# Designed miniproteins, single chains, continued (2), part 75

Each design is a single chain, and the fold is of that chain. pLDDT is the mean over its residues in the fold that is shown.

## One batch from the design tools (miniprotein)

Design m6591
Fold by ESMFold2-Fast:
Structure m6591 (fold): chain A 105 residues (1-105)
Amino acid sequence: MSVVEVVEKERELFEEMRRTLHPALRPTVDAIIRTLDEIGELLKENPNLPISDQILLLLHVMAAGASVLVALHNPSNVEASLADLRTELEALRALLERIRKKVAE
């Protein structure tokens, strides 16, 4: 299974889970979903991306997935879940931008 396929499946899972999540968390989850779309496009455009960068992207996608699952199972901890999801979103965005700069040259 390709890394692209894993990212696309995680995206679908996030869209399904967002409906059950507290409304305050949905804008951040929507931003994570958009970032996963951008990661998917980056991987499709750069099939020869170093394996280390592909693994790092996959690990951060999985970390975001774990944070969404924790939020789903802990609906009373909205503020903590929001902080965790924002941290994962910023990590994904920073990594995506770093890789984009690397492949632009």
Scores: mean pLDDT 84

Design m6592
Fold by ESMFold2-Fast:
Structure m6592 (fold): chain A 59 residues (1-59)
Amino acid sequence: SDSKKIRNQVLTIKRLDKEGMNKDDLLKLALSIKDEVKKKGIKDKDLLDEIDKFIKDLK
């Protein structure tokens, strides 16, 4: 499902963060995921909140 694909992308960027990826690159990836969520019309509130929290924590 689209929701599962996005969830896997979120898990990937969290892993990259733990591996020391640059915060600017992580933010670009997180914003890309957010854009994909919007384009696909995903309504999973927990997933949306998790993405928003990750973006906020990078700032």
Scores: mean pLDDT 82

Design m6593
Fold by ESMFold2-Fast:
Structure m6593 (fold): chain A 75 residues (1-75)
Amino acid sequence: MSPEEVEELIEGLERRKAGIATLAADYPASTKAAIDGLDRAIELLRQGDVEGALEALRKAEEEAKKAFEEELAKK
């Protein structure tokens, strides 16, 4: 992957992180799980570990989904 492609991916993930952060007041646990996963993926991309970044995103999605289901159950 070219350095330019990696920069585009990181920028995209940081924009997604900013958007998700706006939901933190209503869904604190699921937004935290999603943001933590995005931060981990960005770190791995900066290290050149694309495979690790994809695994981190998948794990974050699963954790965020679980937290979201638990938050919905409290309402």
Scores: mean pLDDT 80

Design m6594
Fold by ESMFold2-Fast:
Formats: C-alpha cells, sequence, structure tokens
Structure m6594 (fold): chain A 84 residues (1-84)
C-alpha cells in the first residue's frame, strides 16, 4: 500500500521534527515528548514499519544522550538496532 507507506513515512518525519522542536523551544516538555516518541516507535514496529520505528528510536537515543541520560539513550539505540 503506497499511500499507507507514504503516510507512515510522513508521520515518522513529523514526529522527529516535533521532537527536535520541543528540545529547542520547550525543553521543559522534553521528557513527555520522548516518552510519546518511544510509544509511537513501539506502535510502528508492531505494525511492521520497522525501519521507521528504528529511525524514530535513533532520534530518541540522540536526545537522551544530549541530556545526559545515557541509560535510556543506550536502551533506545539497542531497540533501533534490533529493528534493522
Amino acid sequence: DAEERAAVAAATAQAIADLRRVEVEHPEHIDEALETAEGLAEQLAAAGYREEAARLLEEVGRAYEKRGDFEKAEEARRKAEALR
């Protein structure tokens, strides 16, 4: 389904953009945004969109590492690697 794949790719790109925006503009909401992104990645993986889920988890891992949360960063990266 080309339309479904395009919609999922667009939604994933938007989720990454939203996460980066929250990190810069509303750092006080970043923990909630990261949890939301992790939940979305789990839903994407369950639906078979493993590559899109991996990209989102890679961005989540980067954001956690930037904040010094190395344990959560490593967990997110391991989940992303398992999906590839």
Scores: mean pLDDT 84

Design m6595
Fold by ESMFold2-Fast:
Structure m6595 (fold): chain A 107 residues (1-107)
Amino acid sequence: MEELLEKFFELLKSKDKDGDGKITAKELKEVLESFGRKPTDEEIEELIKRLDKDGDGKIDFKDLIEGFQEIFGLPVDGKATPEITYLMVSTLLGYRDKKYDELTSKV
């Protein structure tokens, strides 16, 4: 999980042209797609509205990480840690079996 989060932050920093520590809905979608995910515009919009406390259409990197976990059903309490570890390992190894597909479709 650490390496994935580090790469995620690295991408966020590269997208943050303003240096304000925030990311737009478009940039968020691009980052998620680079990790092999295909969020809908509706999912992104709902996440932004929930985390955008300032009403500027952007979310802070820290709030984005928390929202990223919620988009993929990743509880902060570590409840889903084994499933996420399995999904990351399966993705890296090119695993595309039925179990991987079921877990991906529920996230």
Scores: mean pLDDT 57

Design m6596
Fold by ESMFold2-Fast:
Structure m6596 (fold): chain A 80 residues (1-80)
Amino acid sequence: MITKEDVLEILRLREEGYSQREIAERLGLPVSTVSAILTVWENSASLEEAKALGLTEEEHQWVIEADIEIGIELIKEAVG
């Protein structure tokens, strides 16, 4: 089972340029789980779509929370 910390690390590693396979290997997660998380994040997928990919409502919420955190960090870097 993934944690909120795992979701945040998946998004951070993706921003660093790591592939789905490299992220999965580094975090000890299935590639399918990493792919589902990134698909939800990159497409701003609904809860229904997230569930279709095998994610829980709680895991979908963690993607939303992690997206906000990463978005704030990126805005700060872009604006200076």
Scores: mean pLDDT 80

Design m6597
Fold by ESMFold2-Fast:
Structure m6597 (fold): chain A 74 residues (1-74)
Amino acid sequence: SKSDQLLQQVQQLLQQLQQMRDQKAPMSEVTKVFQELVRKADELLKIASPEQQQQLDQLLQQAAQIVEQHRQSY
């Protein structure tokens, strides 16, 4: 379904953020990927099941933590 595809895209963007943090990528690039993740998450939230909404909330919290950790260590 479209919701499953969007959830997979959010998960892939989260993995990309983790890789970028580990590689100490420029903060500008990290911010762009995070913004794309948030946009995909917003689209998913409009059509997501309660279970997908809970998963999405956890993924968004993880993404925010990664960005904050990267900002503090950069």
Scores: mean pLDDT 85

Design m6598
Fold by ESMFold2-Fast:
Structure m6598 (fold): chain A 62 residues (1-62)
Amino acid sequence: SPIEEQAEGALQTALDGNFSVEDVESIRDWMITQAKKAGMSPETIERIEKRFDEVIEQLKKR
């Protein structure tokens, strides 16, 4: 989906060091809002949330 593609693009940008933890947290909140507005399944929303949480934890450990 376009939202999932945008999420993965943002996460890759974060892993490349181009977003702060605060940037990624803001993008997470925005992406989840967009996914809910788009009527995405709870399973898809949970997958997006988990993926952001994994990347945020990786960035905090660096």
Scores: mean pLDDT 83

Design m6599
Fold by ESMFold2-Fast:
Structure m6599 (fold): chain A 80 residues (1-80)
Amino acid sequence: ALSEEEKNHLKLLLGSTLGVLEIAQSLGIKLSEEQLRKMLSKIVPESMVEEVLKILTEYQEGKISVEEAEERLTKLVEEA
C-alpha cells in the first residue's frame, strides 16, 4: 500500500498531468495512449498505470469532465 506521503505526491503529479491535458485540450492537442502510458510509467506504480491511463484517455475523448477525472484519480490514489 502507498504511504500518505506517497499518496500526496501522486495526487500532486496526477493533478499537474490533468492540468496539462486540460490546457492541451483547449488548444486541440491530444496525446496518444502510448505517450500517456510512457509518461505515467515514470510517476505511477505499475499496478495503477492502466486505470490512470483509462481515466485520462476518457477525459481527452470528452467522455468525462475534468471534475469527474479529478474525482476518479483521487479515489484511485486513496484506494492504493
Scores: mean pLDDT 83

Design m6600
Fold by ESMFold2-Fast:
Structure m6600 (fold): chain A 71 residues (1-71)
Amino acid sequence: MMSPEEQLKFIEDDVDRAVEYASTQDPERRETLLRAVLEMLDGMIKANKDNPEIVQRLQNLKDRVQKLLDS
């Protein structure tokens, strides 16, 4: 099991790379990739429900990805 700090860093880095990759793709593929990231973050929030600080940071990542999808 990953520590909360290691898990956050992993997710933050993974989201950053996924967003960067999505930005290089066709609009349809970009939307699909961003939706996949949102699903991943939802799963992580559920897995970390007992860690409010972690949940808040994951929610901030979700908000950023959602804003990109809505653009």
Scores: mean pLDDT 79

Design m6601
Fold by ESMFold2-Fast:
Structure m6601 (fold): chain A 102 residues (1-102)
Amino acid sequence: MVKLSIADLTVAAGSTATVTASAENLSKDDEEYSVTVKAYDAKTGELVAQSSVKTVKGGESTTVTLTINNLKKGQTYKVVATARNAKTGELVARATGTVTAV
């Protein structure tokens, strides 16, 4: 089992947002999970940024950082962290947060 969390963030338009997702693998074995963070335009659903894939081994915790550039004034971005079983690709956990440009 994997626990994922993301915090909501409000930033100035025209700046860069750095979003950090926390991932904890609560499995007592060597089961590995692949964690990826993606940001979408909340209005259009368009993918605007994606992190590299990070692997979390049994009993480990890690952070995955995502950078969103060129934030548009008044725009909301939906940030989604997903954990998938590294061997099967099955979705096991998801967390969502928002980034709002003001």
Scores: mean pLDDT 79

Design m6602
Fold by ESMFold2-Fast:
Structure m6602 (fold): chain A 58 residues (1-58)
Amino acid sequence: TAGEMASLAGKLAAEGRYEEAIEAAKKGGATDQEAMLARTLLGSTKAGAGAVIRAGEG
């Protein structure tokens, strides 16, 4: 079920539902450390993705 939780977490994160994505990952067996890293990476990735999208709009 880890793969199913990873897919759900990815979908929720893509929709901007980061807290629910992290909870789904934890339900799939992710540790508290992995959840903390996920919060950090989601914040960084969201900022980076936004910058790339704006640059690509040229």
Scores: mean pLDDT 62

Design m6603
Fold by ESMFold2-Fast:
Structure m6603 (fold): chain A 98 residues (1-98)
Amino acid sequence: MEEFREALRELGLSEEQIQAREEAVAKGLPWYLEQAKVEELIARALLSPHEEALKLLEEAKPYAEKSGELAKKLGNDYDAEDFLKQVEAVIQEREKKA
């Protein structure tokens, strides 16, 4: 956070603007962490053999649910449930092609 504050200060932002940005990051951080885990697991799944990909996508489901819940609390339009459904469709399509 200090490095973030120093960067914004060097860009000419006021202390009030820096505080507002810091509060926005802190408020959004739980969502970013859950979403980052979802994206990490999906990326690993896309690069993995079919059987391992299925396990990784299943592991991503609880993180996607938490991401959706946190996004809703933040007033974010991001629908993690729709993303989860798309992930399941990719799993099913890979099984049909194998």
Scores: mean pLDDT 71

Design m6604
Fold by ESMFold2-Fast:
Structure m6604 (fold): chain A 87 residues (1-87)
Amino acid sequence: SSMMEKIKEIVEEAIERIKADPRVPAADAERLAEQLREIMERSESLEELEKLLRELDVWARGHLDPAAYRAVRGILLEMMARIHEVA
């Protein structure tokens, strides 16, 4: 659907922002990209998407350094706001 295609574009833009952020190590950026794409493929509803993104945030908080986590959290929050605009 057009909505799903827009959500996928928003997620890919968030991935590019994570990869471009100098606070996020390249290996962590690639792992986050893989996880975000998996979340998109698995999500059947906005509620499930929000749940899986919250689980990703918990993972990131536990595995990233504080500066990298702050960068990722900001990008994911902006991503979710944009998704809500098109849903």
Scores: mean pLDDT 85

Design m6605
Fold by ESMFold2-Fast:
Structure m6605 (fold): chain A 70 residues (1-70)
Amino acid sequence: GEVPKVRPVGGSGGTTLRGWSDYLNPLLLEIEKTRPLTLEDFDKVVLEVEGKIVNLDDSVKSKIGAVPVV
């Protein structure tokens, strides 16, 4: 579409932006201790969090890989 719409994974009992923030921020903070954050670092951290969240569907991982631009 003309305007990309990035929505956090949410819904009833799903992974929310809040949940992502709680997991993502500590990992990003660890990286930031040694160097400034980059988009590539963000993508790597997101994939690592996905690996820790065993109940996520492949569709969620696919969406992250397709639209990692933030």
Scores: mean pLDDT 50

Design m6606
Fold by ESMFold2-Fast:
Structure m6606 (fold): chain A 81 residues (1-81)
Amino acid sequence: MRAAITEPAEELVKKAKSVYDLPDEKIDEKLKKLDEVLEQMRRFRQQVFQQGLGDRELMQFLDKKLEEIESIKKEVEEKAK
């Protein structure tokens, strides 16, 4: 049951990393894809919280994964400058 929450979160991080690894030909499209992944992670976290499915440690794990995706997006934004 913990895996039912941790696995989707890990897959969203993998998706963000895959977007980061795409060629920098269209950086604006890359940023849009990262925004979509970030929004999916935020919605997933909110759903877990609202349904009471996450204990303190699990919520901290999700917050850490959200921070990781935000960090990836920030690196892409810095490349766009």
Scores: mean pLDDT 79

Design m6607
Fold by ESMFold2-Fast:
Structure m6607 (fold): chain A 56 residues (1-56)
Amino acid sequence: MVTVEEALAALKASGGDLATHLRLVANRYGLPRDGVVDEELRRYLVEHFNPAALLP
C-alpha cells in the first residue's frame, strides 16, 4: 500500500497531465471514468494501488 503523495508522485513521474493519467489508470482498473472525480480517484488509487497490477 502507498500513500496519496507516493501514488500521485508516481503518476506525475509517468509524464503528462496528472488528471489524464488518473483517468487512464481508472480505465485500466475498470472505474467509471465520467463518474469519478479526481480526488475520489486518488483515494481509490491509494487504497488499491498495486504496482504489479499496473504493470503490463
Scores: mean pLDDT 52

Design m6608
Fold by ESMFold2-Fast:
Structure m6608 (fold): chain A 68 residues (1-68)
Amino acid sequence: DARERKQLVANRVANFAMDALPTLSLDEVIERARELARRLGREAGLSQEDIDAIIRAVQENARAEYAR
């Protein structure tokens, strides 16, 4: 199921970003999360639209966490 694969990729990317925020700059976290989303999304056979949605979600979440 593409929806389940998308959710698994999204969760892995989100977990990476949250774990990395205390040790890396916001810009570094976002860039590495984008790279991870592209790699894992392609491996999982996700559409570019789904990959872009995961990237958008992780960027918004990382910025919110960084803002405290």
Scores: mean pLDDT 84

Design m6609
Fold by ESMFold2-Fast:
Structure m6609 (fold): chain A 59 residues (1-59)
Amino acid sequence: MSVASLMAGIAIRNMLTKSQKEIALIIAEELVKRGLLPKSVLDRDINSLKDVEKALEES
């Protein structure tokens, strides 16, 4: 599964009920759970999808 497809799916489902920060945190947590991001990413101030994308580029 494409990471971009996963992120888009989570964002679309939650965009009306959750803030951008909450959506970004849900995506970051799911990516950490799948082994695509290091757990240390969850200790960062994640405020938007751009923060998650930067973390993916760094890992």
Scores: mean pLDDT 73

Design m6610
Fold by ESMFold2-Fast:
Structure m6610 (fold): chain A 106 residues (1-106)
Amino acid sequence: GLLAGIAALLGGLFATLGGLVAVRSATTKEQLVKGIAAAIAGAGGLFMGLYAILTGDARAALDGGVDAFTGGLLAIEAAQTPLGLLLGALGLAFGAAGLALGIAAL
């Protein structure tokens, strides 16, 4: 329950930051679009993770984990800096943890 929500929240935070770093470093329209998509997906993971922590809703943690994982992957694809890659990878890892723990809590 709580651990899944925390993982989704952290994954969403890192994916959002990775997406914003990717937007800032973007040199192509594709990188900009992927960075924006990563930030939006990461924000979804952040909000759903927070909701899961506040309500104990395992499904919200699962949905937040999926959003954070997707955001992390997009941030990695859009990344032009080592920081962007690290933040995207952390978003992916914590999103995957939130997804797995959310499924286990259902």
Scores: mean pLDDT 84

Design m6611
Fold by ESMFold2-Fast:
Structure m6611 (fold): chain A 63 residues (1-63)
Amino acid sequence: EELEKAKEYLEQARKAIDSGDLKAFAENLRKMREAISKVKNPEDQEKLRRELDELARKAAELG
């Protein structure tokens, strides 16, 4: 469940970047962080954290 939510927030964050909506992007990053903390599988959690870090870095460059 939380893994699916994290993936959905990841996709929404990517779409927000594409549309230039940095506020929607930041909100989806926040929700993704919360979902990741609840993911039970450590490998999935690590992969999602890397995706989150990359997206956050990209947003910082755009903002």
Scores: mean pLDDT 78

Design m6612
Fold by ESMFold2-Fast:
Structure m6612 (fold): chain A 67 residues (1-67)
Amino acid sequence: GAAALSEAGKEAVAYAEEKAETEEALRKAQDAAQRQIVRMALAGETDYERVLAAAKEAVDAALAEAK
C-alpha cells in the first residue's frame, strides 16, 4: 500500500545519502529512486521488498552514471 511505498522511499533516500559523494549526485540518485518507485506503483507493483530493491538499483545506476 501507500505506507509501504513511502517507507521504501525513505529507505532509498537514506541509501543514497550514505553512498553519494556530492550534493548533485545525491539529488540525482534521490530523483532516480523516486521515479522508479512511481513507475512501479503505476505498473501495480507495491511489494515493499521489490520496490525497495528496484529503487536501490536506480540509486546505484544514477551514481555510476555520475562517473
Scores: mean pLDDT 79

Design m6613
Fold by ESMFold2-Fast:
Structure m6613 (fold): chain A 98 residues (1-98)
Amino acid sequence: DVDVSSLSEAEKAALLAYEEEVLAVVRRSVAEGASLEELHDRLAELSARWFDSMSSPEAARLAAELAGEILRQSAEEHPGDLVAMMEAAVRRLKERLS
């Protein structure tokens, strides 16, 4: 398990805001019938912007490891439903960062 106590309150808030924006992009892309390539490009741009906002490479790595753990768990619970998976991921992240 990733130790969230190593993240500052500002870093926790930034990670949560990023994941909520990922959920919004996924919801919009699914509603528009966007291709997987278009969704991937949108998420890659969002991810690059988020990494640029991080205070340190170590904080970015820790946040990415936490997000990856949560996304894997959420994908296992909601196979084939990207919106449900992301909604579950955001809920779990809020719980882990509280």
Scores: mean pLDDT 79

Design m6614
Fold by ESMFold2-Fast:
Structure m6614 (fold): chain A 86 residues (1-86)
Amino acid sequence: DVVKKLEPVKTVDELNKVVQDLLKQDGVSPREAYGLVYDGFLKLLEQGKVSRELLKELAEKGLRVLGPTGNEYSVKLKEKAKEVLG
């Protein structure tokens, strides 16, 4: 359950570790891993369970990933964090 793995996440480095742990699973593509993390992040946002520390770091730096799919989701997470922070 990706949502449960995301609940204790307070930093971009911890968030990236959840993505990397998913990518180590056989048959999980980068798009699937980042998509699952993004969907879980949105669910936790709706519940008010995302840490303010993580939101601030995402708004300033994005996810700090390599590759086109990682960059796409870094931008999505950064923009959503900025939206939530106002």
Scores: mean pLDDT 82

Design m6615
Fold by ESMFold2-Fast:
Structure m6615 (fold): chain A 59 residues (1-59)
Amino acid sequence: MAEAFRELAEELEDPRLRLVAEGMAAGASNQEIADALGISVATASRMRRRLEERVRERL
């Protein structure tokens, strides 16, 4: 559900989480998101997991 991550990106106030959500909507890997944002893969993975949890809470 790439569309769910795109919708979340529009609602997010944290610009880093918004960029992670946009990357997830585009099908980007944790490494690609980390490289794009200049953050560690561990940080990107943690942010991605939090966004996935938010999507699951809406189901």
Scores: mean pLDDT 72

Design m6616
Fold by ESMFold2-Fast:
Formats: C-alpha cells, sequence, structure tokens
Structure m6616 (fold): chain A 72 residues (1-72)
C-alpha cells in the first residue's frame, strides 16, 4: 500500500497548496499524479508546502512523511 499512501499524501498536499493560492504548484502536482508519476508529485507538492506553507501545514507534512516511512 506504499503507492496508495504516497498518492494520498500528494493529493492532500496539492489540496493544501490550492487552499493557500499556490494553484500552479497544486496543478503541477496533480498533472504528475494523472501521469502516474507519484514520486515526482510528492516531491513537488511536499517541497512547495515545506518552502511556502504555514507552520501548521509544514508540521502536518512532516507527520505524514513519518507515517509513510513507517508504512514501509
Amino acid sequence: AMVARAEELARWAADILEKQGLTDEAQKARDYLDAGKVAEAVRIAVGAILRKGSPEDQAEVMARLEALAAAN
């Protein structure tokens, strides 16, 4: 279920980026997901939140990354 968890993380992160007005980065992550490039989608979406997101969203990203690592 690693791929499913990574897709969930990327979709969640894209939704957070869209809510913050980072629509271009959200759309880029969704385009990678639609292309089946899950790792690239995670990299773009998570990276954008860590650089530009709120402290709360950054903390949630770190928690979700830890959960993804623990699932493997």
Scores: mean pLDDT 81

Design m6617
Fold by ESMFold2-Fast:
Structure m6617 (fold): chain A 85 residues (1-85)
Amino acid sequence: ESKTSSGSSVSIEAPEGGGVGATALARGGAPTVTLSGPVEVVSTGTSTSGDYTVTTVDARALATGTYTATATGPGVVKVGARTGT
């Protein structure tokens, strides 16, 4: 499952042991992305795409439940969340 929002947060559901990821896109600076809930962060990355900075967090869910991706920072225009294996 994947969801995106033009706001600062989006929520998804993930099973225990499943992959959970979050991505934020911002203009004017690097955004911070956090995942709420019991997660183990596997990797964090930052890249640029034109005038936008993209911050990505990949994590593993430690329990079945709802995970909320929250983006903060200057010029955040989109936040996304995804699940996977």
Scores: mean pLDDT 77

Design m6618
Fold by ESMFold2-Fast:
Structure m6618 (fold): chain A 94 residues (1-94)
Amino acid sequence: GRLEAAIEALVAAARAGDVDAAKAAAEEILAVLTNENAAAAIDGLEEALEVATNPEILEILLEALETILRKTTDKEVILKAIGLIFRAIGDLLD
């Protein structure tokens, strides 16, 4: 679906260091975000974070995680998002 395609695009952009592509993919994830797909969106952001080394892409991922955190009421998604936010901040400060 649209979410899966956006996640694939985000992971590819993060791996390549393509800031513009990463921003576009993150915006698409947020555009198609629902309560039902929030867990899948967080898992996709985690996968992108595993391969991201570019600070601008880390900032894009951090902003997307913060947006999902503000929009979700799922406790498991909230806890995972918080953990990934701390990880992204750690990567940015390194």
Scores: mean pLDDT 87

Design m6619
Fold by ESMFold2-Fast:
Structure m6619 (fold): chain A 89 residues (1-89)
Amino acid sequence: MSEEDKERIEKAIKLLASNPDVKLKLEGNKLIVEHKDNPEAIEAINKAVGLLRLVPYAKVEEKGNVTTITLEDDEEVIKFVEEALKKYS
């Protein structure tokens, strides 16, 4: 994972975790994002998804109020995301 990819992931997590109407859960290599239907939460999701789509190995799937981001199945990637979640939430 490049330093640019790490910066994009960290910025996305910070945006999502800073919003009280957004809930984050890490299940293995899948980051599950649930948001309330309000403009501020939707804007945070849109910005975060835009950043994560720039990461070549990240797969983003949006289904109603739930967004699932499938990351690389790599221990260092998963650990980085877990630490970012602890830092910002």
Scores: mean pLDDT 81

Design m6620
Fold by ESMFold2-Fast:
Structure m6620 (fold): chain A 74 residues (1-74)
Amino acid sequence: SARDEELIRTLAYLLQTSPDDPFMQKLIERLLALNPPQELIERARATKIELDPSVPDYLRQVAAALRLIALENE
């Protein structure tokens, strides 16, 4: 689904580009707390993305993560 694809993309981005950022680590923990299927987590880890993201792409992925978290808490 579009939501699953967005989760995979967002999680892959955060895992690969922001491993040592405390704020990003909290976002990763909150996304994983949504209990996504293990398959989606494995796909996120296997997803190849650009390792030097631009600021616009970074903010877009943060916004996506926050929206996914908000949707589960409604």
Scores: mean pLDDT 67

Design m6621
Fold by ESMFold2-Fast:
Structure m6621 (fold): chain A 69 residues (1-69)
Amino acid sequence: GPALAVEAGKLAKKMAEEAGLTQETANDIELTVSQAENPLLAGMNARLAAEQHTDPATAQKIAVAAIEA
């Protein structure tokens, strides 16, 4: 539900910040995850946003955080 999507967004943002991504990118990931209709879309959107700014392994970790929250 919407509350879980918001928590998933916060977790994905935290993982992005811990990975050294900029505050702007971390905020974009949080927004994208929080607005996703389901966990799979949340993960896909988080990965696509992160892939522009970090390595594939780190982008995958952020995507997994978005799905598993």
Scores: mean pLDDT 78

Design m6622
Fold by ESMFold2-Fast:
Structure m6622 (fold): chain A 89 residues (1-89)
Amino acid sequence: MSELEKARREAVNLGAQVSLLTVKLNLDVKSGTLTDEKLQQMIENLNQVISNGKELQKQYPDDELLNKEISNTISLAEENIQRAKTLLS
């Protein structure tokens, strides 16, 4: 299995992490169980996903599939960070 195939799998996993964090945020908002600590942890986790995604893009700059997947993941993570920041008191 190539290093590129492993990197593409990692890109998919980063997208799955953002999706899971989004679901958790929506559930906490709906259930009234949201706390500033949970919001801060979510922001930290999303920033880590963004950092890891940018590192993959630097290693494989010419892979269109990987770069498209990571760019979409970063955009969703940034949107969720902004939403989390607006919910902080």
Scores: mean pLDDT 86

Design m6623
Fold by ESMFold2-Fast:
Formats: C-alpha cells, sequence, structure tokens
Structure m6623 (fold): chain A 83 residues (1-83)
C-alpha cells in the first residue's frame, strides 16, 4: 500500500542519516535515527532493530563493522521499497 511504501521510505531516510552520524562519530544522534528508522521500516524485517543496535554497539567498541551493519539495513529496506 501507499502508506507502507511511505513508512519504508521514512525508515530508509533515518538509516541514511544514522550512517552519516556514525561517520561523524555522533553516536547519540545515530542511535536515535536507528531507533526511529527501525520503527518505520518494520515491514522490511523483524530483525532490523537487532541489526541497528548491533551497529551502535560495534561503533561504541571502536569497530568499523557498525557502518557495514547500517548499510545492510539500508539495502534490505531499499529492496523492500523496490519490490
Amino acid sequence: SSSVRQNLQNGLNHFQNARQYLQQGNIDQARQQLIDGSYYASGAGDDLARLAMSAVDAVNQGSDSGISQVDQSIQRVQQQINS
């Protein structure tokens, strides 16, 4: 439906913002964007919230995998929008 597509697009925008905040080292803003993005993009997968929290934890530990995990979430939501 149109509403589902709009929600997925909002989720995608939040995950893209989170990616930029993580690259800037702004963990608090990234965390907020990932929470909001998971809420809107829930139709793309029930594990998105877990992937988002895993990304934050990885970055907090100084791991480069955090951005990669956000990129996985972006790709999943993008595929759902395009389906």
Scores: mean pLDDT 76

Design m6624
Fold by ESMFold2-Fast:
Structure m6624 (fold): chain A 94 residues (1-94)
Amino acid sequence: EFEKKVEEMLEKLRELGASETDLEALRIIFDNVPEEKREELLNMTPEQILMDLGADAVAVAVARIFGGLEEYIDWLAEKYGISRETAERIAEAL
C-alpha cells in the first residue's frame, strides 16, 4: 500500500547521498511503524528525514560510549511507535 511511496523516498534519499547503513535503518523504520507514523514520515522532505536520522545516529554513538543505550532504545520505540525489539534493530543499523 505504502510500498511504492517508501521505495520512491528511499531512492530520493540514496540520490542525496544517504549511506547504505542509513537506508537499512530507514527500511526497518518504514517496515515497522504504524500506518499513521508512516504517513507522517512520507510527508517529510528527504532532507528532513536525513537530518532526523543523523541526529539519531549521533545519539546512538554517544549512548554507546557514555551509557544510556537502553534509555535511548526506549525513547526510539516511543518516537516511532514500534516495539523495543524493532528499536534495538534500528539502533544496531545506525
Scores: mean pLDDT 79

Design m6625
Fold by ESMFold2-Fast:
Structure m6625 (fold): chain A 87 residues (1-87)
Amino acid sequence: SIEDVWLEFVEELRELAEEIEDEELKKKILEYLDQVEEAIKNGDFATAAKLLQELFNEVELPEEIKKKVNQLLLSATMRVTELLEAA
């Protein structure tokens, strides 16, 4: 389901956040991801997308982590597109 794709994306972002050595930055990212997950579970994908955009605008991610995030986002987008075309 689209919800499962979004929840998988959030979980992968959590795993990337654990690679961040700055504990304050890590905590902030994880708190945002908790809010994103709650929005997804409520079916509010618009709020989930807004929260992710706010996170990426508010924090500068290291280039290597940013690259991995972009790869995960591309994968999630392709899976969502496939599910929407199948419906």
Scores: mean pLDDT 75

Design m6626
Fold by ESMFold2-Fast:
Structure m6626 (fold): chain A 80 residues (1-80)
Amino acid sequence: REEKVKRILLNGAALTAVAMLKALDASPEEIARVARKLAEKGAEIAGPLAEAAEAGDWEALDRLLVEGSNELARETQEIA
């Protein structure tokens, strides 16, 4: 389904972008800004990522990145 593929790609892009910014020691404000922009473009997972970054809660951010990546892998298998 086109909609499912697009959502999977957008969520994957958000997870990758946030993980890369965190790995580059980007500020919470920078991570939150990028995540908010991706949420605005339809990456549903980016909203919670932005909230964790705004709170400076790196433990929550790491959990969301892991859980989101696992969910993305599962959904990718469902559309195959």
Scores: mean pLDDT 81

